Designed miniproteins, single chains, continued (5). Designs and how they scored, part 64

Each design is a single chain, and the fold is of that chain. pLDDT is the mean over its residues in the fold that is shown.

## One batch from the design tools (miniprotein)

Design m18213
Fold by ESMFold2-Fast:
Formats: structure tokens, sequence, C-alpha cells
Structure m18213 (fold): chain A 72 residues (1-72)
């Protein structure tokens, strides 16, 4: 589904930046701002597939960042 594709993309984006997320607060902040941007893009979209993708990507990023934060 579009949501599942988005979720995997969001998860992958955080994992590709895993080392920087743990060591650089600027990278962490940038990814958190991207989650907000994706949520806004989903809210403004009239296309269900685009909305579901951005909701998925935001959730994938959020879940992965929250998991990394739990290890700090």
Amino acid sequence: SAYDNGYQAGLQLVEENRERVLTDPTVYTALRLQIIGDQEDARLSSDPSIRDYYEGEAKGMQDTLDELESQL
C-alpha cells in the first residue's frame, strides 16, 4: 500500500542517518522537522494515495527516531 511504502521510506531515511542522529543534534532536529512537513503535506493533499504515503513516511520516521531516543 502507499502507506506501507511511505513507512518503509521513512524508516530507511532514519536508518541511513542513524550514526548522525545519535551524534549530531542538528540532524535529529532536521528529521523531526521533516516529520512535521510530511504531516502537513498529507493534511493538504486531496489525493488519498499521496496522503497515505506521507502519513506512512512521517510515522516510519517517528517510530524509528522514538526507538533510537529510547537508547540514549
Scores: mean pLDDT 86

Design m18214
Fold by ESMFold2-Fast:
Parts: C-alpha cells; structure tokens; sequence
Structure m18214 (fold): chain A 95 residues (1-95)
C-alpha cells in the first residue's frame, strides 16, 4: 500500500541520515524529506511542522558547530576572527 511504501521510505531516510551523521556529514534535503514523511504519518498541523523544523534545524546547527569547533582545535586554530568566520560560513550554508 502507499502508506506501507511511505513507512519504508521513512526507515530508509532514517538509515541514510544516521550513516551520514556517523561520517560527520549532513544532508538537509534528506532531513527535509524525513520531516515531511514524519509529519504526514503522524498527522501534524502546518504550525506543528514549522515548530518541529525549527527545533531540529537549531539542534543540527549546534551539532555541526560543535564538530567544527573540535576540528579547529585539533588543527591548532586559536585565532578568534578565523574561528568566527568559519562558523558564520558554516551556519550560513545550513540556514
């Protein structure tokens, strides 16, 4: 059935997202597809969807920023202006 196909697609998207996250990668397009299917299956309102999208986006930004900060520390980057610049560019790509 179409519902069964959507549930299978949701599971596949979950696996792809988790695999990318393990590699330190993020694909916002896959994440958007996951959220859209989740909203459809759970019967969320448009307002609830927007709130969930914002919360998950904020969470994602934090994870990506924290990872970038750790990598910069490993590289010995201590210049505040350089750190600030890289973080702003990174967040801009996500937003």
Amino acid sequence: SSRQQLEQQLQELERQIQELERRGEVDWNLYQQYLNLQVQLQGMSPQQKQELEKQMKDHFIKLVVDRELEELRKEGVTDKEEIDRRLKELVKEIL
Scores: mean pLDDT 78

Design m18215
Fold by ESMFold2-Fast:
Structure m18215 (fold): chain A 87 residues (1-87)
Amino acid sequence: PEPRRVSKEEALEALERLAEILRRNGDEEGAAAVERMREHLETIEDEEELTRELASTFGTVLGLLRARGAPEEVIREVERLRREVLA
């Protein structure tokens, strides 16, 4: 199933919340990378493209967390946010 469309405001808020989760759990570099993605998303006008880029960002973050052996609680929190925004 395709992710639901999100507005630019919702997408930027989602990335701010994602950066907060990463920062709260000691991933300062991940939080900084997400903030850079937020700047990129501000340049996107098409809500469908914006939704795909947001979904890709969540996928990348989750992949990196899993690859690094991050705590399952952190991974679950990010997955919960992804579902809230993109389900």
Scores: mean pLDDT 82

Design m18216
Fold by ESMFold2-Fast:
Order: C-alpha cells, then structure tokens, then sequence
Structure m18216 (fold): chain A 87 residues (1-87)
C-alpha cells in the first residue's frame, strides 16, 4: 500500500527543515519501503527544501533503502515542501 507524507518547510531553519525531512521519512518507513523523496520550493525556500530532502534521504539510506531524490524549483510557489513516499 502506497503511503505519502508531505511536510511544509517555509520559515524553518535549514537544521529544522533537515529534522522535518528525517521525521517524514521515519513515518513512511514504518509503513513500507521508501521509494521517492520530492522537494518543491520557490528559490528563496530552496535551501531549506534541499535540507529536508537530504535529511529524508539520509534516514532512508540508513534504513537500507535507495530512494529516488528530486529537488524542484518553482518560483510560482509561495512555499517550500518535501514529500516522502513509501510502497
């Protein structure tokens, strides 16, 4: 069964965003194999969205998974987020 968790990272420090990404990966890893991590952000939120994706990927790899990691910049967005998917 597919499980997805999305966490908003706008307004967070890079350290807080990294921790949020790790928490998202931990939640979905409890439900299945982590297969994909996607971060989407405007240019200003890019550093924290990237930190969240890196945090999620680090935890997933520590658990023995090799997820696809994507970081997308979309300046039409007013936010940054990371989405972690497990199957």
Amino acid sequence: KKVTVTVGVSGLSEAAARAAGKAAAEIVASRGKVTEIVARANRADYPRAKAAAEGAAELARELGYDPEVKVEVDDSLDYGEVTVTAE
Scores: mean pLDDT 86

Design m18217
Fold by ESMFold2-Fast:
Structure m18217 (fold): chain A 80 residues (1-80)
Amino acid sequence: MEKGRVKVTNENGKTTIETSHGDSPKLKETLDRIAESFEHQAKLAPDVDGTVVIELEQDEDGRISITRLEGGYLPPAPPP
């Protein structure tokens, strides 16, 4: 079972992203996509400050679920 977390902080037009993940490439890819979505949204509203934390878990069958979502400044980009 792998766990991952991404924290996105926007301060005065600066976006800081912190990610932590196990050895799962799929989990890392998912977290990277989420981070890119938030960076894109930050460019549309650079003067808006906020922090978002998302925690994910990958089960033994490779299923990824969101276990925690807090904050409210930047929503993730809609799925394709």
Scores: mean pLDDT 69

Design m18218
Fold by ESMFold2-Fast:
Structure m18218 (fold): chain A 117 residues (1-117)
Amino acid sequence: METEAEGEANGVKLRLRLTVERDSVAVGEDIKVTVEVTNLSDKPATVRVRLYRLEAGATEPRLIAESEPVKLAPGETATFEFTVRVERPGSYTLLAQVEVDGKEATAAAAIPVRAEA
């Protein structure tokens, strides 16, 4: 499953693509998550990706993975790969956000994931 979003922080426009290898998994199974970030601005930017998990019925996402910062030239794309697990059966939303020079971008990409016992 794939989704795409555009966002902005510090005058830098970004495109974010979130890809999940499987959106239905067994509890304790590894989920491969790929995040692509493209710098759509005319200036270089340092970007960091944070991956969050939101459980059904919860109001606050939990940080589950974070990338190292990467410098992107105008028009450049960086690919970030994460392996994540869910420890309990249920419905979850995986949320990817991009940070530019310490500031969170205005858009985030989200994919629903279901875990079975």
Scores: mean pLDDT 80

Design m18219
Fold by ESMFold2-Fast:
Structure m18219 (fold): chain A 65 residues (1-65)
Amino acid sequence: SMEEKIKKLEEEIKKLVEEMRKQTREYKAALDAKAPVDRLREIQDKMHEIGKRILEKNKELQALY
């Protein structure tokens, strides 16, 4: 059903948002620990990919309206 599809998309978005929060915490910890630039870039790349997935899922959710 439409309602089940919406619920599934909302659940997927919530999981992606939580993963983004985890990566943000890891990035802050890496900065505080004075991690190498390559490590910071790795975390930034992960955040960028998660952000793209959140945008994609939100577009799918909007299309159901």
Scores: mean pLDDT 88

Design m18220
Fold by ESMFold2-Fast:
Structure m18220 (fold): chain A 82 residues (1-82)
Amino acid sequence: SAAAEAAANDAAVIARLEAIARDAEKATPQEIEDTLALGRKSRHAALAGTGARGVLEAHRESPALAGEVARNAARALRDAAA
């Protein structure tokens, strides 16, 4: 169902954001863009999309900042999904 797919997409977005947070220096712009696209299809689309977009913008400045934004976004999305 669309609801089950959206819930699975929430879990996938959290996992991708946590992966980016662990190794932000190796995160590619394409991986962040793919996370943004997946986030738009999640149950918490606005929160996931804002988080992933924040990571993309931060990555242009600094991988360290992108990692911090990704960690915060993953936590917020986990809290919303609980």
Scores: mean pLDDT 81

Design m18221
Fold by ESMFold2-Fast:
Structure m18221 (fold): chain A 63 residues (1-63)
Amino acid sequence: SAAIKKIEQSTLEKIGKLILETMEEVRKAPPSERDKILKKAQEKIKQILEETQQRIEELKKES
């Protein structure tokens, strides 16, 4: 499905951008804050992946 392919592409772009932003934050942050920044990014990535999977499942159920 073209719709599923678009969702997958959008998800990859969002995750890629988040990774680059996280790397910049980690580079600027003191060592004591590094783990918090990484954990926050991991949680956001999980949320994006879960939302993407739910959207794909909904599309499959509707048609």
Scores: mean pLDDT 84

Design m18222
Fold by ESMFold2-Fast:
Structure m18222 (fold): chain A 81 residues (1-81)
Amino acid sequence: PLSEEQKEALIEAQRFGFRQAAERAAAGDAVAAALLERLRAELTEALGERGPVILDKLENGEELSPEEAEAFVEWWVRNAR
């Protein structure tokens, strides 16, 4: 398990990365757009209704709730190698 500090650092890094990907997709980067669509589908499959909400918050640089942060970190740890 990750410490609270490690979870916060991970969430900050992901918020930055997802915002950058969203900005690139908005600018016409088809690769970034395809990546975000795939991640949205994967998170929806894994986390249900919570998945799209988490992704939208990360893309907008919004803070995740503690429950959302925990669900995202658990998914990321299982799926990111």
Scores: mean pLDDT 80

Design m18223
Fold by ESMFold2-Fast:
Structure m18223 (fold): chain A 65 residues (1-65)
Amino acid sequence: SRLEALAERIRAAGESTLGDASEVETAGDTVTVTVDPEYEKEATRFYSAAAILAIAEGAKLEVKE
């Protein structure tokens, strides 16, 4: 589905910026992103990238601590 393709792109962005410190899940129309607290500063750039990708696809993005 388009949502799964979006999640895969967001995972790739997370892996590129944070390595294994990010996790991406899908449920309904929402993509949920979780980042290891140790990477909080680097996470800001990742969240920005994820938000841009989600907006482009018309999907909901949720950030979980």
Scores: mean pLDDT 78

Design m18224
Fold by ESMFold2-Fast:
Structure m18224 (fold): chain A 64 residues (1-64)
Amino acid sequence: MKEEIREKAREAAREALAENDNPIEALRKGIERAVEWALENYDISEEEARRLAGDAAMEEIRAA
């Protein structure tokens, strides 16, 4: 589900920001973790997963 992928990206980005207040690292970790999770759990393209994860991770970073 698309929302679950977004939630994973936000969670990973938030976790990264809490450990190391580095928005670039948080964005990278948010995207990579959510994409890996999405490809394992859904029949979704890597491109679509990265788009969803990127949008969600950016929203979390901007909200922080």
Scores: mean pLDDT 80

Design m18225
Fold by ESMFold2-Fast:
Structure m18225 (fold): chain A 86 residues (1-86)
Amino acid sequence: SLLEKAKEALEKYRKLAEELAKKSGTEESFQILKEAEEKAKEYVELGEKSKSEADQAGYYNAAAGVMAEARKKLEELLKKQEEEKK
């Protein structure tokens, strides 16, 4: 279902963002993750309160998008950190 795919996408991007933040180990990386988790949580709570599966899927997809954006920011941060290692 669309809802199952949306929940799977959220969990996938959340896990990837968490792994990248841990690999970076910087205050900036943890701040990116924290802000994304707080925003994703707001969407998940709206999804849980929604009565239609379509609305639930929409909110979980929005949460997944937040975590996907965090992943991109963390990948760029890690790339910059690795380029600064001589």
Scores: mean pLDDT 85

Design m18226
Fold by ESMFold2-Fast:
Formats: structure tokens, sequence, C-alpha cells
Structure m18226 (fold): chain A 87 residues (1-87)
């Protein structure tokens, strides 16, 4: 989900939703959306980073980005997930 009650702040959730909505409306390029998601992930806790990087990978697949870029986002998501599982 793009938002979760409690674990993701209302601000972070809203910012994530805005990026996705702008991308879907064609108001933002794929490159700009991925850049914004990466900035947001860098400011976030590991559990939130995992969600954001996974979302970036899904966008990359949908838009036909190079496999290497998609794999990089998937790797970042897994690294963040592992950190989140540590607590």
Amino acid sequence: SLSEPGPMSSELSARTAEIILRLLRGEMSVEEALKELEKLAKESKPREQAVLYRLAAEIGRREGLPEELIEEYERKAEEAREKALAE
C-alpha cells in the first residue's frame, strides 16, 4: 500500500501519494518521480524505505526502464527490508 495507518507518517504517506498521482496524470516524468521517491526514501526509516524502493522498481517495470535500474531498486528495497526485520 502507498499508505499505512501508524507506521508511515501522514506527511510521508501524502508525499508518496502525490508523486504517484502526478506520475499517473502525466504531470511528472518517470525520471522525476523516481528521483523524488529516492529522496523520500533517504529521509525515511528502513521499513518505509523498503516500500518506497519497491514502488520505484514497480514503476520502472511498468515504464519499461532498463533491467539494471529495476534490479538496483529491488536490491535497495531488500536491503531496507532486512534492516527493518532487525527491528
Scores: mean pLDDT 79

Design m18227
Fold by ESMFold2-Fast:
Structure m18227 (fold): chain A 99 residues (1-99)
Amino acid sequence: VDEKEVAEALVLILQAIGNLAMEKGDYEGAVETYRKAVELAEKVLGKDSPTVAEAYLNLGKAYDKLGKKDEAIEWYKKAMEVGTPDIKAEAEKNLEKIK
């Protein structure tokens, strides 16, 4: 197991913790946790990783729930730039709802 495999597992764990915070309505805690996932994913996995794009999408959703629309738009756009077709479609759908 190399550093990238460990980082990928940690990013997935952080995203799961963030998802739990979202379910509880702890949107501030979700933002903090997803930001850590983004920072780790960008630093170790590189921008071409689907894991990075998913982390951007999740962070955008958390900002959207907090009512921080400008931040949500920024992260959805980043998810659209590097995401798989599924991630891009979800980011675009969420961006359209913000208007």
Scores: mean pLDDT 83

Design m18228
Fold by ESMFold2-Fast:
Structure m18228 (fold): chain A 98 residues (1-98)
Amino acid sequence: SLDEAIERLRELVEKAREALEKNDYDGFLRIMDEAISLLDELAEKYPELADELRFVRDQLREIKEMIRASTDPELQRRLAETAIDLLEYVIRLLEEYK
């Protein structure tokens, strides 16, 4: 359901923030993979939101690759914070759609 999807996204945001506080970028990237998979599921189930969900999915994929390629901790942190902001944007989008 849409409510279950919103709760799953909120849990992923909380886990992502915890990973970032611990500088656990491997854990952070795994959470991003879970978020990307969830956004793909939601785009299939809610065609009206598909374009916006796929836009965020593609941004998360790009951010993930930039974090993996970077050796700059400040850049990795800024990219991770941007990814969290994008997930929070999706939560707001889904809540407005309800």
Scores: mean pLDDT 90

Design m18229
Fold by ESMFold2-Fast:
Structure m18229 (fold): chain A 110 residues (1-110)
Amino acid sequence: AEKGKEAGEEAAKGGTAESALEGGLKGAEAAKEAGTGKDSAEAAGAGGEGAARAAIRGGTGETGLEGARGASLAELKGEEAAGTKEGSFEASREGGAGATAAGAAAAGGK
């Protein structure tokens, strides 16, 4: 439930490309652990936001913007999917993937 948010906030404190990668990965794991439903989508969104924040501070504006877009999409789809298990799973996976990709790009010196 809150594990993704905590992982994202912890990564943001580091302010480095490696912290962004770790935040994204932990956000994705938290979403997976939560399973399906609203909690999964919320965890993915929180993790993505934390990773995006860290990427903006430690990486490039381009990777930070992409991470922020992923987090925003996960949140929006989480709201939309509140009525379906299938949509909740998709939103959770999409947010986690976006956070992980943004973190990896930042770590790679993008």
Scores: mean pLDDT 49

Design m18230
Fold by ESMFold2-Fast:
Structure m18230 (fold): chain A 80 residues (1-80)
Amino acid sequence: IAEEAIKIIEEALKNIEDKKVLEEKYHQLASLARHSEDPKVKKILEQALIGIQKALAGDKEEGKKKLQEALAELKKLIEE
């Protein structure tokens, strides 16, 4: 789940100006959050979802910041 979420968040960041791609990535991340049993991972995914919502609302800078923060947290969880 964390590795899949990292890929989705990276794709969202790369396509931050593409509303259709952001909407697709939002639904993919929401699905992963529902299936994640790790509360720490769930919290990070919820932050990433907020980031996508901010970008969709036109606040791309805040959206990018939230997504980058979530990406860093997830990478920290899986990197040893």
Scores: mean pLDDT 80

Design m18231
Fold by ESMFold2-Fast:
Parts: sequence; structure tokens; C-alpha cells
Structure m18231 (fold): chain A 79 residues (1-79)
Amino acid sequence: SAAAAFLAALEAEVRDSPDVPASEAEIAEIRAEAERLGLSEEERADLDALIAAGYSAAALRAALEMAVRLQEARRKAAA
């Protein structure tokens, strides 16, 4: 999907970042924000995959922001 392709591209861009992986507390906050923003089950699964890969909180927040932008683009395309 276009959303998965864009998230994969963002993941590749931050792959070699020397950042520390997100803490358990940061992960909980990011997951709560994803639910609050109304991300789909698919988008939350993509986020969980990035969390499992050990990405930093900054990278995960950037991915979350991109998922929201893609969700808005899909809504506009459906109208």
C-alpha cells in the first residue's frame, strides 16, 4: 500500500541513526497518541513493527506524524 511504502521509506532513512531505542514509557505514550489520533489497525501494526525493530522515540514520532498525513490524504482521495 502507499502508506506502507511511505513508512518503509521513512524507516530506511532513519535506519542508521545512532539514536537510543525508545523506552517502555515512551512506547506507551506513542501507542496512546496513535489511538487518540484514530490510526487504523494497519497503521498501528506498522508502528508496532518499528517499535519492535528498536527505533528511537523521535523516529517513532516522525513515523506517527507521517501515518496521520497519509490518513488525511486517503480521506481526501475518498471524497
Scores: mean pLDDT 72

Design m18232
Fold by ESMFold2-Fast:
Structure m18232 (fold): chain A 61 residues (1-61)
Amino acid sequence: SEEIKKQLEELKKEYPGLASGALEAIDNKDAVGLLAAARELEELGYTELAKQLRELARSLM
């Protein structure tokens, strides 16, 4: 969780909306929001971060 949040904070420099949305989804325990953010990250080439968000979302289901 903390490592994922750190990566998302760094991502704010390039994709502030996506990164902020993903961080909000973590704080709200919003599994659907995390899966949506993971899909966008995968499309942008952030495959490992997308995988981490999907695993986090699964832990909330």
Scores: mean pLDDT 85

Design m18233
Fold by ESMFold2-Fast:
Structure m18233 (fold): chain A 72 residues (1-72)
Amino acid sequence: SKAAELAYLLALNVYGNYEIAEIAARAVEIVLKTGKSPEEAAREEAEKRGLPVFAGSAAEMAERALELYKSS
């Protein structure tokens, strides 16, 4: 989705880390599909990838992307 693409690009621009970008993009898709919070979606996805340390950064990027997408 466009929101997930936005999360990916925001994460790359802010953190320069592909793993955070992938988790943020996937978290957006989970939020849109399930209605879970960006924090919960990012935490679960980060844990599945063995990268729990990136959960907070990914959640921040997912939240920002969803906010920007809804305002469009």
Scores: mean pLDDT 87

Design m18234
Fold by ESMFold2-Fast:
Order: structure tokens, then sequence, then C-alpha cells
Structure m18234 (fold): chain A 85 residues (1-85)
């Protein structure tokens, strides 16, 4: 588990760096969520990591004006967090 948590943390940190490099407001919001997810996964907090990543994708969708994708993201995030409870 600890090794998988570390791998997830490294993956999300790389994804955050890539999103930040794109430099648009939507991708900067995604990068912020992915950075928080990487920190949570490295700390072993799976629920916090899933929440932070989901919030980043939802924020990106809203900044792009895709409210349907944002609503789907909220539903998926709620389901994933319930599965971890």
Amino acid sequence: MEALAREAGELYARLAEEAEALGTPANLALAEGLRRAAEAFRAGDLAAGVRAAGEGFIARARLLGDEEAAARGEAVLAEELAALA
C-alpha cells in the first residue's frame, strides 16, 4: 500500500507539473487540485487525494464553461468518496 501511495503521489505531481506548464486559468486550477492530490497520496490519505484530484477536474470543467462535465465530475467524486468510507 505505501509503495502504491508513493507511486500515485509521484504520478499526480507529474500531471500537476504538465497542467501548470500549459499556463491557462483552467489548467492552473487543475494543477492546484492535482498538487493537493499528490501531497495527500504521499501522506497516505487516499480519500483526501481523490477529493483534491476530483475538485481540480471539476474546477477545470467549470472554467471551460462545461457545466455538464462539472456535474458529472461531482457525481463521480461523491461515488468514489462513498466507496472509500
Scores: mean pLDDT 84

Design m18235
Fold by ESMFold2-Fast:
Structure m18235 (fold): chain A 85 residues (1-85)
Amino acid sequence: SKAEEEKEVLENFEKDLELIKEELDKLKASGDKEKLRKFIEEVKKGLERVEKALPKLEKEFPEAAKKIKEKLEKLREYLEKVEKE
């Protein structure tokens, strides 16, 4: 069903976010600022791709798109916090 597809889209995105946060925390703990910087740049590129796809996702899965947008904003805040440390 569409509802099951929408749930899977959201769950897959949430899993990807958890992996990103885990890697950010590990890199931050390692003290390797160069690897951390490069990873943040890769994550930012991924965020731009998802944001560009949001209008299409909203047409197919409006509830998932709304929650994904909220999670993207929180991830951006987290990246800014990590970059300042």
Scores: mean pLDDT 84

Design m18236
Fold by ESMFold2-Fast:
Structure m18236 (fold): chain A 99 residues (1-99)
Amino acid sequence: SLNLTPLSREELVRRAEGILEAAELIEKGEPKEKVIEALKEGGLSEEEAEKIVELMLESPENLELLRLQAEGFRARALGDEARLAEIEARARELEEELA
């Protein structure tokens, strides 16, 4: 489970904030460089940030999925199991529609 590395509460909040800011910058039509910087502030490497930007730009559904992931990080940071379950269910539903 390499993709299930446990993050601290602080890291979860930082990751969520970076992704949500990146999504807002894309909606505003800001330069790709600003989006990458927001993701890097969220704790991502430049390579990871570039891949996420490509996903965000691919479709509105991918952008929504990444926002749900960010909300999931916040729910995990707060220990909000009910909210996390709702987000995970919505993410699965959206991923199935994209497959």
Scores: mean pLDDT 79

Design m18237
Fold by ESMFold2-Fast:
Structure m18237 (fold): chain A 60 residues (1-60)
Amino acid sequence: SSTIEARLAHIRALYAREAPDRPPPADEVLLPFLEAHPDLTFDSVEEFDRAFVRYVLEQA
C-alpha cells in the first residue's frame, strides 16, 4: 500500500532494521514530508535520510 500509514510503517521498519539505536523522525515531522513527496519510496535508511535532509534544507 502507498497510503501515508503504510509509508510511515515502512520508515519505522527501516530504522528498526538498519539503525535500531537511532530513533526515526516523529510522525508530525514525517507527515508533511511524505505528503509533499507522494511518489518517493525508500529501500534503506540512507535513501530516506538523503531525501529527508534535502526536504528539511528546502524548508529552511
Scores: mean pLDDT 80

Design m18238
Fold by ESMFold2-Fast:
Structure m18238 (fold): chain A 96 residues (1-96)
Amino acid sequence: SLEEKVREILEKVLKAFGFEPTEEDYERAIKLAKENTKEQLLKMLKLAVLFGKSPREIAVILAAYLAKGGTAEDLIKLFGDYYREEIERFFKEIGY
């Protein structure tokens, strides 16, 4: 299910960020994935980074985005090739 996929991805993303998942993080990510398209989540992710949202909040949006079929290449295109190595390393760490 979408919920199971969001939970699995969120746990991996939060752990890669150095955080333990909370039930509130899971509920927020599941809601975002259910209520938003992949394209809307990508826009939300970009705005969250630009406005300096916390790593935990960014991780929640990122997990919802990835659960909807988001890719490392989409993020590299969004943030710029300068971040390619960091983004690829992150994806390797989360096993996605």
Scores: mean pLDDT 86

Design m18239
Fold by ESMFold2-Fast:
Structure m18239 (fold): chain A 86 residues (1-86)
Amino acid sequence: MSVEEQVKGLLEATEALVDSLNNKAADLKAQGQALRAQGAASTPEEGAKLGAKGAELEAQAAKLYEQAKQTKALGTQAANDLKAKA
């Protein structure tokens, strides 16, 4: 196995994980936005509950976007470390 093949495989695996995290984050963000929009059209009591649930989903989406950025950074660093050892 060449270092070049290891680097390529690592970067491809990293990209797949980043895409998966970003897709999950986008889905949660869309759900959160939909709940907040529904809350705005509801009674004040129901709107507060839906708004809170929407905010929780948007916060989860933000964490997944952060994890995607960290995963990309770590994968890139690991690939650079492999190249440096060649």
Scores: mean pLDDT 85

Design m18240
Fold by ESMFold2-Fast:
Structure m18240 (fold): chain A 90 residues (1-90)
Amino acid sequence: MTVKITITGLSREEAERLARFLENEKGAKAEVIGDDTIVAELPLTPEEAEKLANFFENELGAKTELIGDTEIRAEVTGEPTHDLPGGPIK
């Protein structure tokens, strides 16, 4: 299934780094919109989508919302301080 990911509340620098991470490590089609928002699409299973949502919540301090099994929305409420070059790979 194709999952759409929207992340808001990022700094420009973090948005660029996270977009590149998703593109290089997950094969996502990622785009930085404005200065604080990323939109990405990638094929994920429901389990992978849940893991990714939890990752955003734990690592970015984001308020994450999983809408069915096709959309993840995350709003960063904390300040992102981590540059994660590989996450937990399974």
Scores: mean pLDDT 72

Design m18241
Fold by ESMFold2-Fast:
Structure m18241 (fold): chain A 78 residues (1-78)
Amino acid sequence: DAELAELEKREKELAKRMKELIEKNPEAEKRIQEALGEVLAELKAREAELTTEEAQLAAAREGLERLEKVVRELEEEL
């Protein structure tokens, strides 16, 4: 599954970027944790709607894109 492989690769890259950002700028940890909490809360709230693989992948992509944006903005600010 090319789409799943793409998301897994992006997730690993994002995790690495988040770790490096927090190590260099501990103040970023709170903002990253808040963004993670928001994405996880949205996914939990929509859990009953995510009954298909397509819906699950779409929700995962949306969450990943949001986290990537937060990390990018923090990298630019710090």
Scores: mean pLDDT 79

Design m18242
Fold by ESMFold2-Fast:
Structure m18242 (fold): chain A 67 residues (1-67)
Amino acid sequence: VNEEGRRSAEAAREAALAGEPAAARTAHYDGKQVGGGELAAEMAREGAEEAGNPEAGRSAIDGAKRG
C-alpha cells in the first residue's frame, strides 16, 4: 500500500466512525485506484463497529466489493 492508499484507508475509517457511509465509500474507491481499496474497506468496517455504526461499515465494504 502506498501513501495515497494509506490516506484513503484512514479517510474511510474516519468517515465510518462519523457515520458517513457515502464518504467512506468514496475514500475506498479512491484507495482502490492506488491499490489500497481492501485496506480502506477493512478499516472502515472496524471503525464503524467500534463506534457502534455497523451500517456505515457495511456501506464501505459493499463499495469495496463492487470495484
Scores: mean pLDDT 62

Design m18243
Fold by ESMFold2-Fast:
Structure m18243 (fold): chain A 60 residues (1-60)
Amino acid sequence: MVGDRLAQLLGTSPDQDFIDSLREGAGIDRDTPIGDVERQRIIDSIRNNPATRRYADQIS
């Protein structure tokens, strides 16, 4: 999962709060399952955030 990869790169746990923060950044509702479209939105959100941009290519 993209969240697991990003959490590993950031040295944190892929807990629900972390996954919820990724959903919020991508504009994804909490009840929406993470499919291919939602994963792309999360990756795009990561690319648009200066703090996480460097990891976008490693999780794509």
Scores: mean pLDDT 66

Design m18244
Fold by ESMFold2-Fast:
Structure m18244 (fold): chain A 71 residues (1-71)
Amino acid sequence: SDREAAIRGARAAAEAESLAAARTAGYQMFKAAVRAGESPEAIEAARRAALAPTLEEAQKWGREAYELLSA
């Protein structure tokens, strides 16, 4: 499902070891969250992970999205 894809993307972004991997996971999460009709907060967290300037910020937004999507 799109929701399961969004959750997988959030986890992948949170656990990513490179900025490129984290941003890719964030973008996949963003697309899935939009398709699933997730909350604006979850969609924004996904967008921030996809556009993050650092790995640490991308991982932070991945964790935030995971918490929001798993609630």
Scores: mean pLDDT 86

Design m18245
Fold by ESMFold2-Fast:
Structure m18245 (fold): chain A 82 residues (1-82)
Amino acid sequence: MQAEADEKVKRLIEAAEGLIEWIRSKKSLSEEEVQQLEQALERFKAEAEKLKASFPLTEEQKKKIEEKIEELERLIEEKGYK
């Protein structure tokens, strides 16, 4: 079901973008915030893998998801461990 896959990808990306903007609004992250974000990132990765396994995603959709995961990982490291 392409429409269902597209909506799930859209919601997953929007959730990641919300976290990215929240992290960017912070000058630094506390240890507690880093731990919470690491848990959220693991849940995001699990949902992304489940979605890839359940639906025939386009290469563009897969790349966009991967780019958001990479950006989240980079921002958590940048703001959490400086």
Scores: mean pLDDT 80

Design m18246
Fold by ESMFold2-Fast:
Structure m18246 (fold): chain A 91 residues (1-91)
Amino acid sequence: SLVKAAEELLEQAKKIAEAAKRIRDGDLSALPELLEAAAKGDKAAEVIAPAMAAIADAPSLTEEQRRVLELVKEALEYIAEAARAFEELEA
C-alpha cells in the first residue's frame, strides 16, 4: 500500500538521520548503515513517486493521500536533520 511505502520511507529517513549523527560524532562504522538505509529509502520513494505527482495535481486530497503526504513531510524533516549533521562535520 502507499501508506506502508510512506511509513517505510519515514523509517529509513530516521535511520539516515541517526547514522549521520553517529558519523558526525566520529563513528564511521555507521557508514554501511547509512548506505543501506539510503538504498531502502530510495526503493520506498520509487513506489510513492507516482502518487506524489497525482497529489501535486489534485484539487483536493483523499484521506490516504493526506496520510502519505504527512509521512513524506516527516521523512523530509529527518533528511534535513541528516544534512545538518553533515554540515557540522565539515569545518
Scores: mean pLDDT 84

Design m18247
Fold by ESMFold2-Fast:
Structure m18247 (fold): chain A 81 residues (1-81)
Amino acid sequence: MLYRLPPTLLKIAQSVGETKEVLTPAELEYLLVEYIRKEKLFSKEDPSVVKLTPELAEVVGKKEATLQELLEAVLAAATPV
């Protein structure tokens, strides 16, 4: 299944070098991991927890999430094509 990214996520994708507007779940997970790594968003206390930027916090509905929760929320916010 392919997903079209909303404008906020397109800006995040572009910041890590992704040029496609439509991604597979695996490509989206890779993009999110690269963004988290670039911005140093993993919690030092619990490496399974991601500290969310304001833009990602609006998508998830909270300020911290696991990578799995973030991926699920992002897929729910994206449009399947």
Scores: mean pLDDT 79

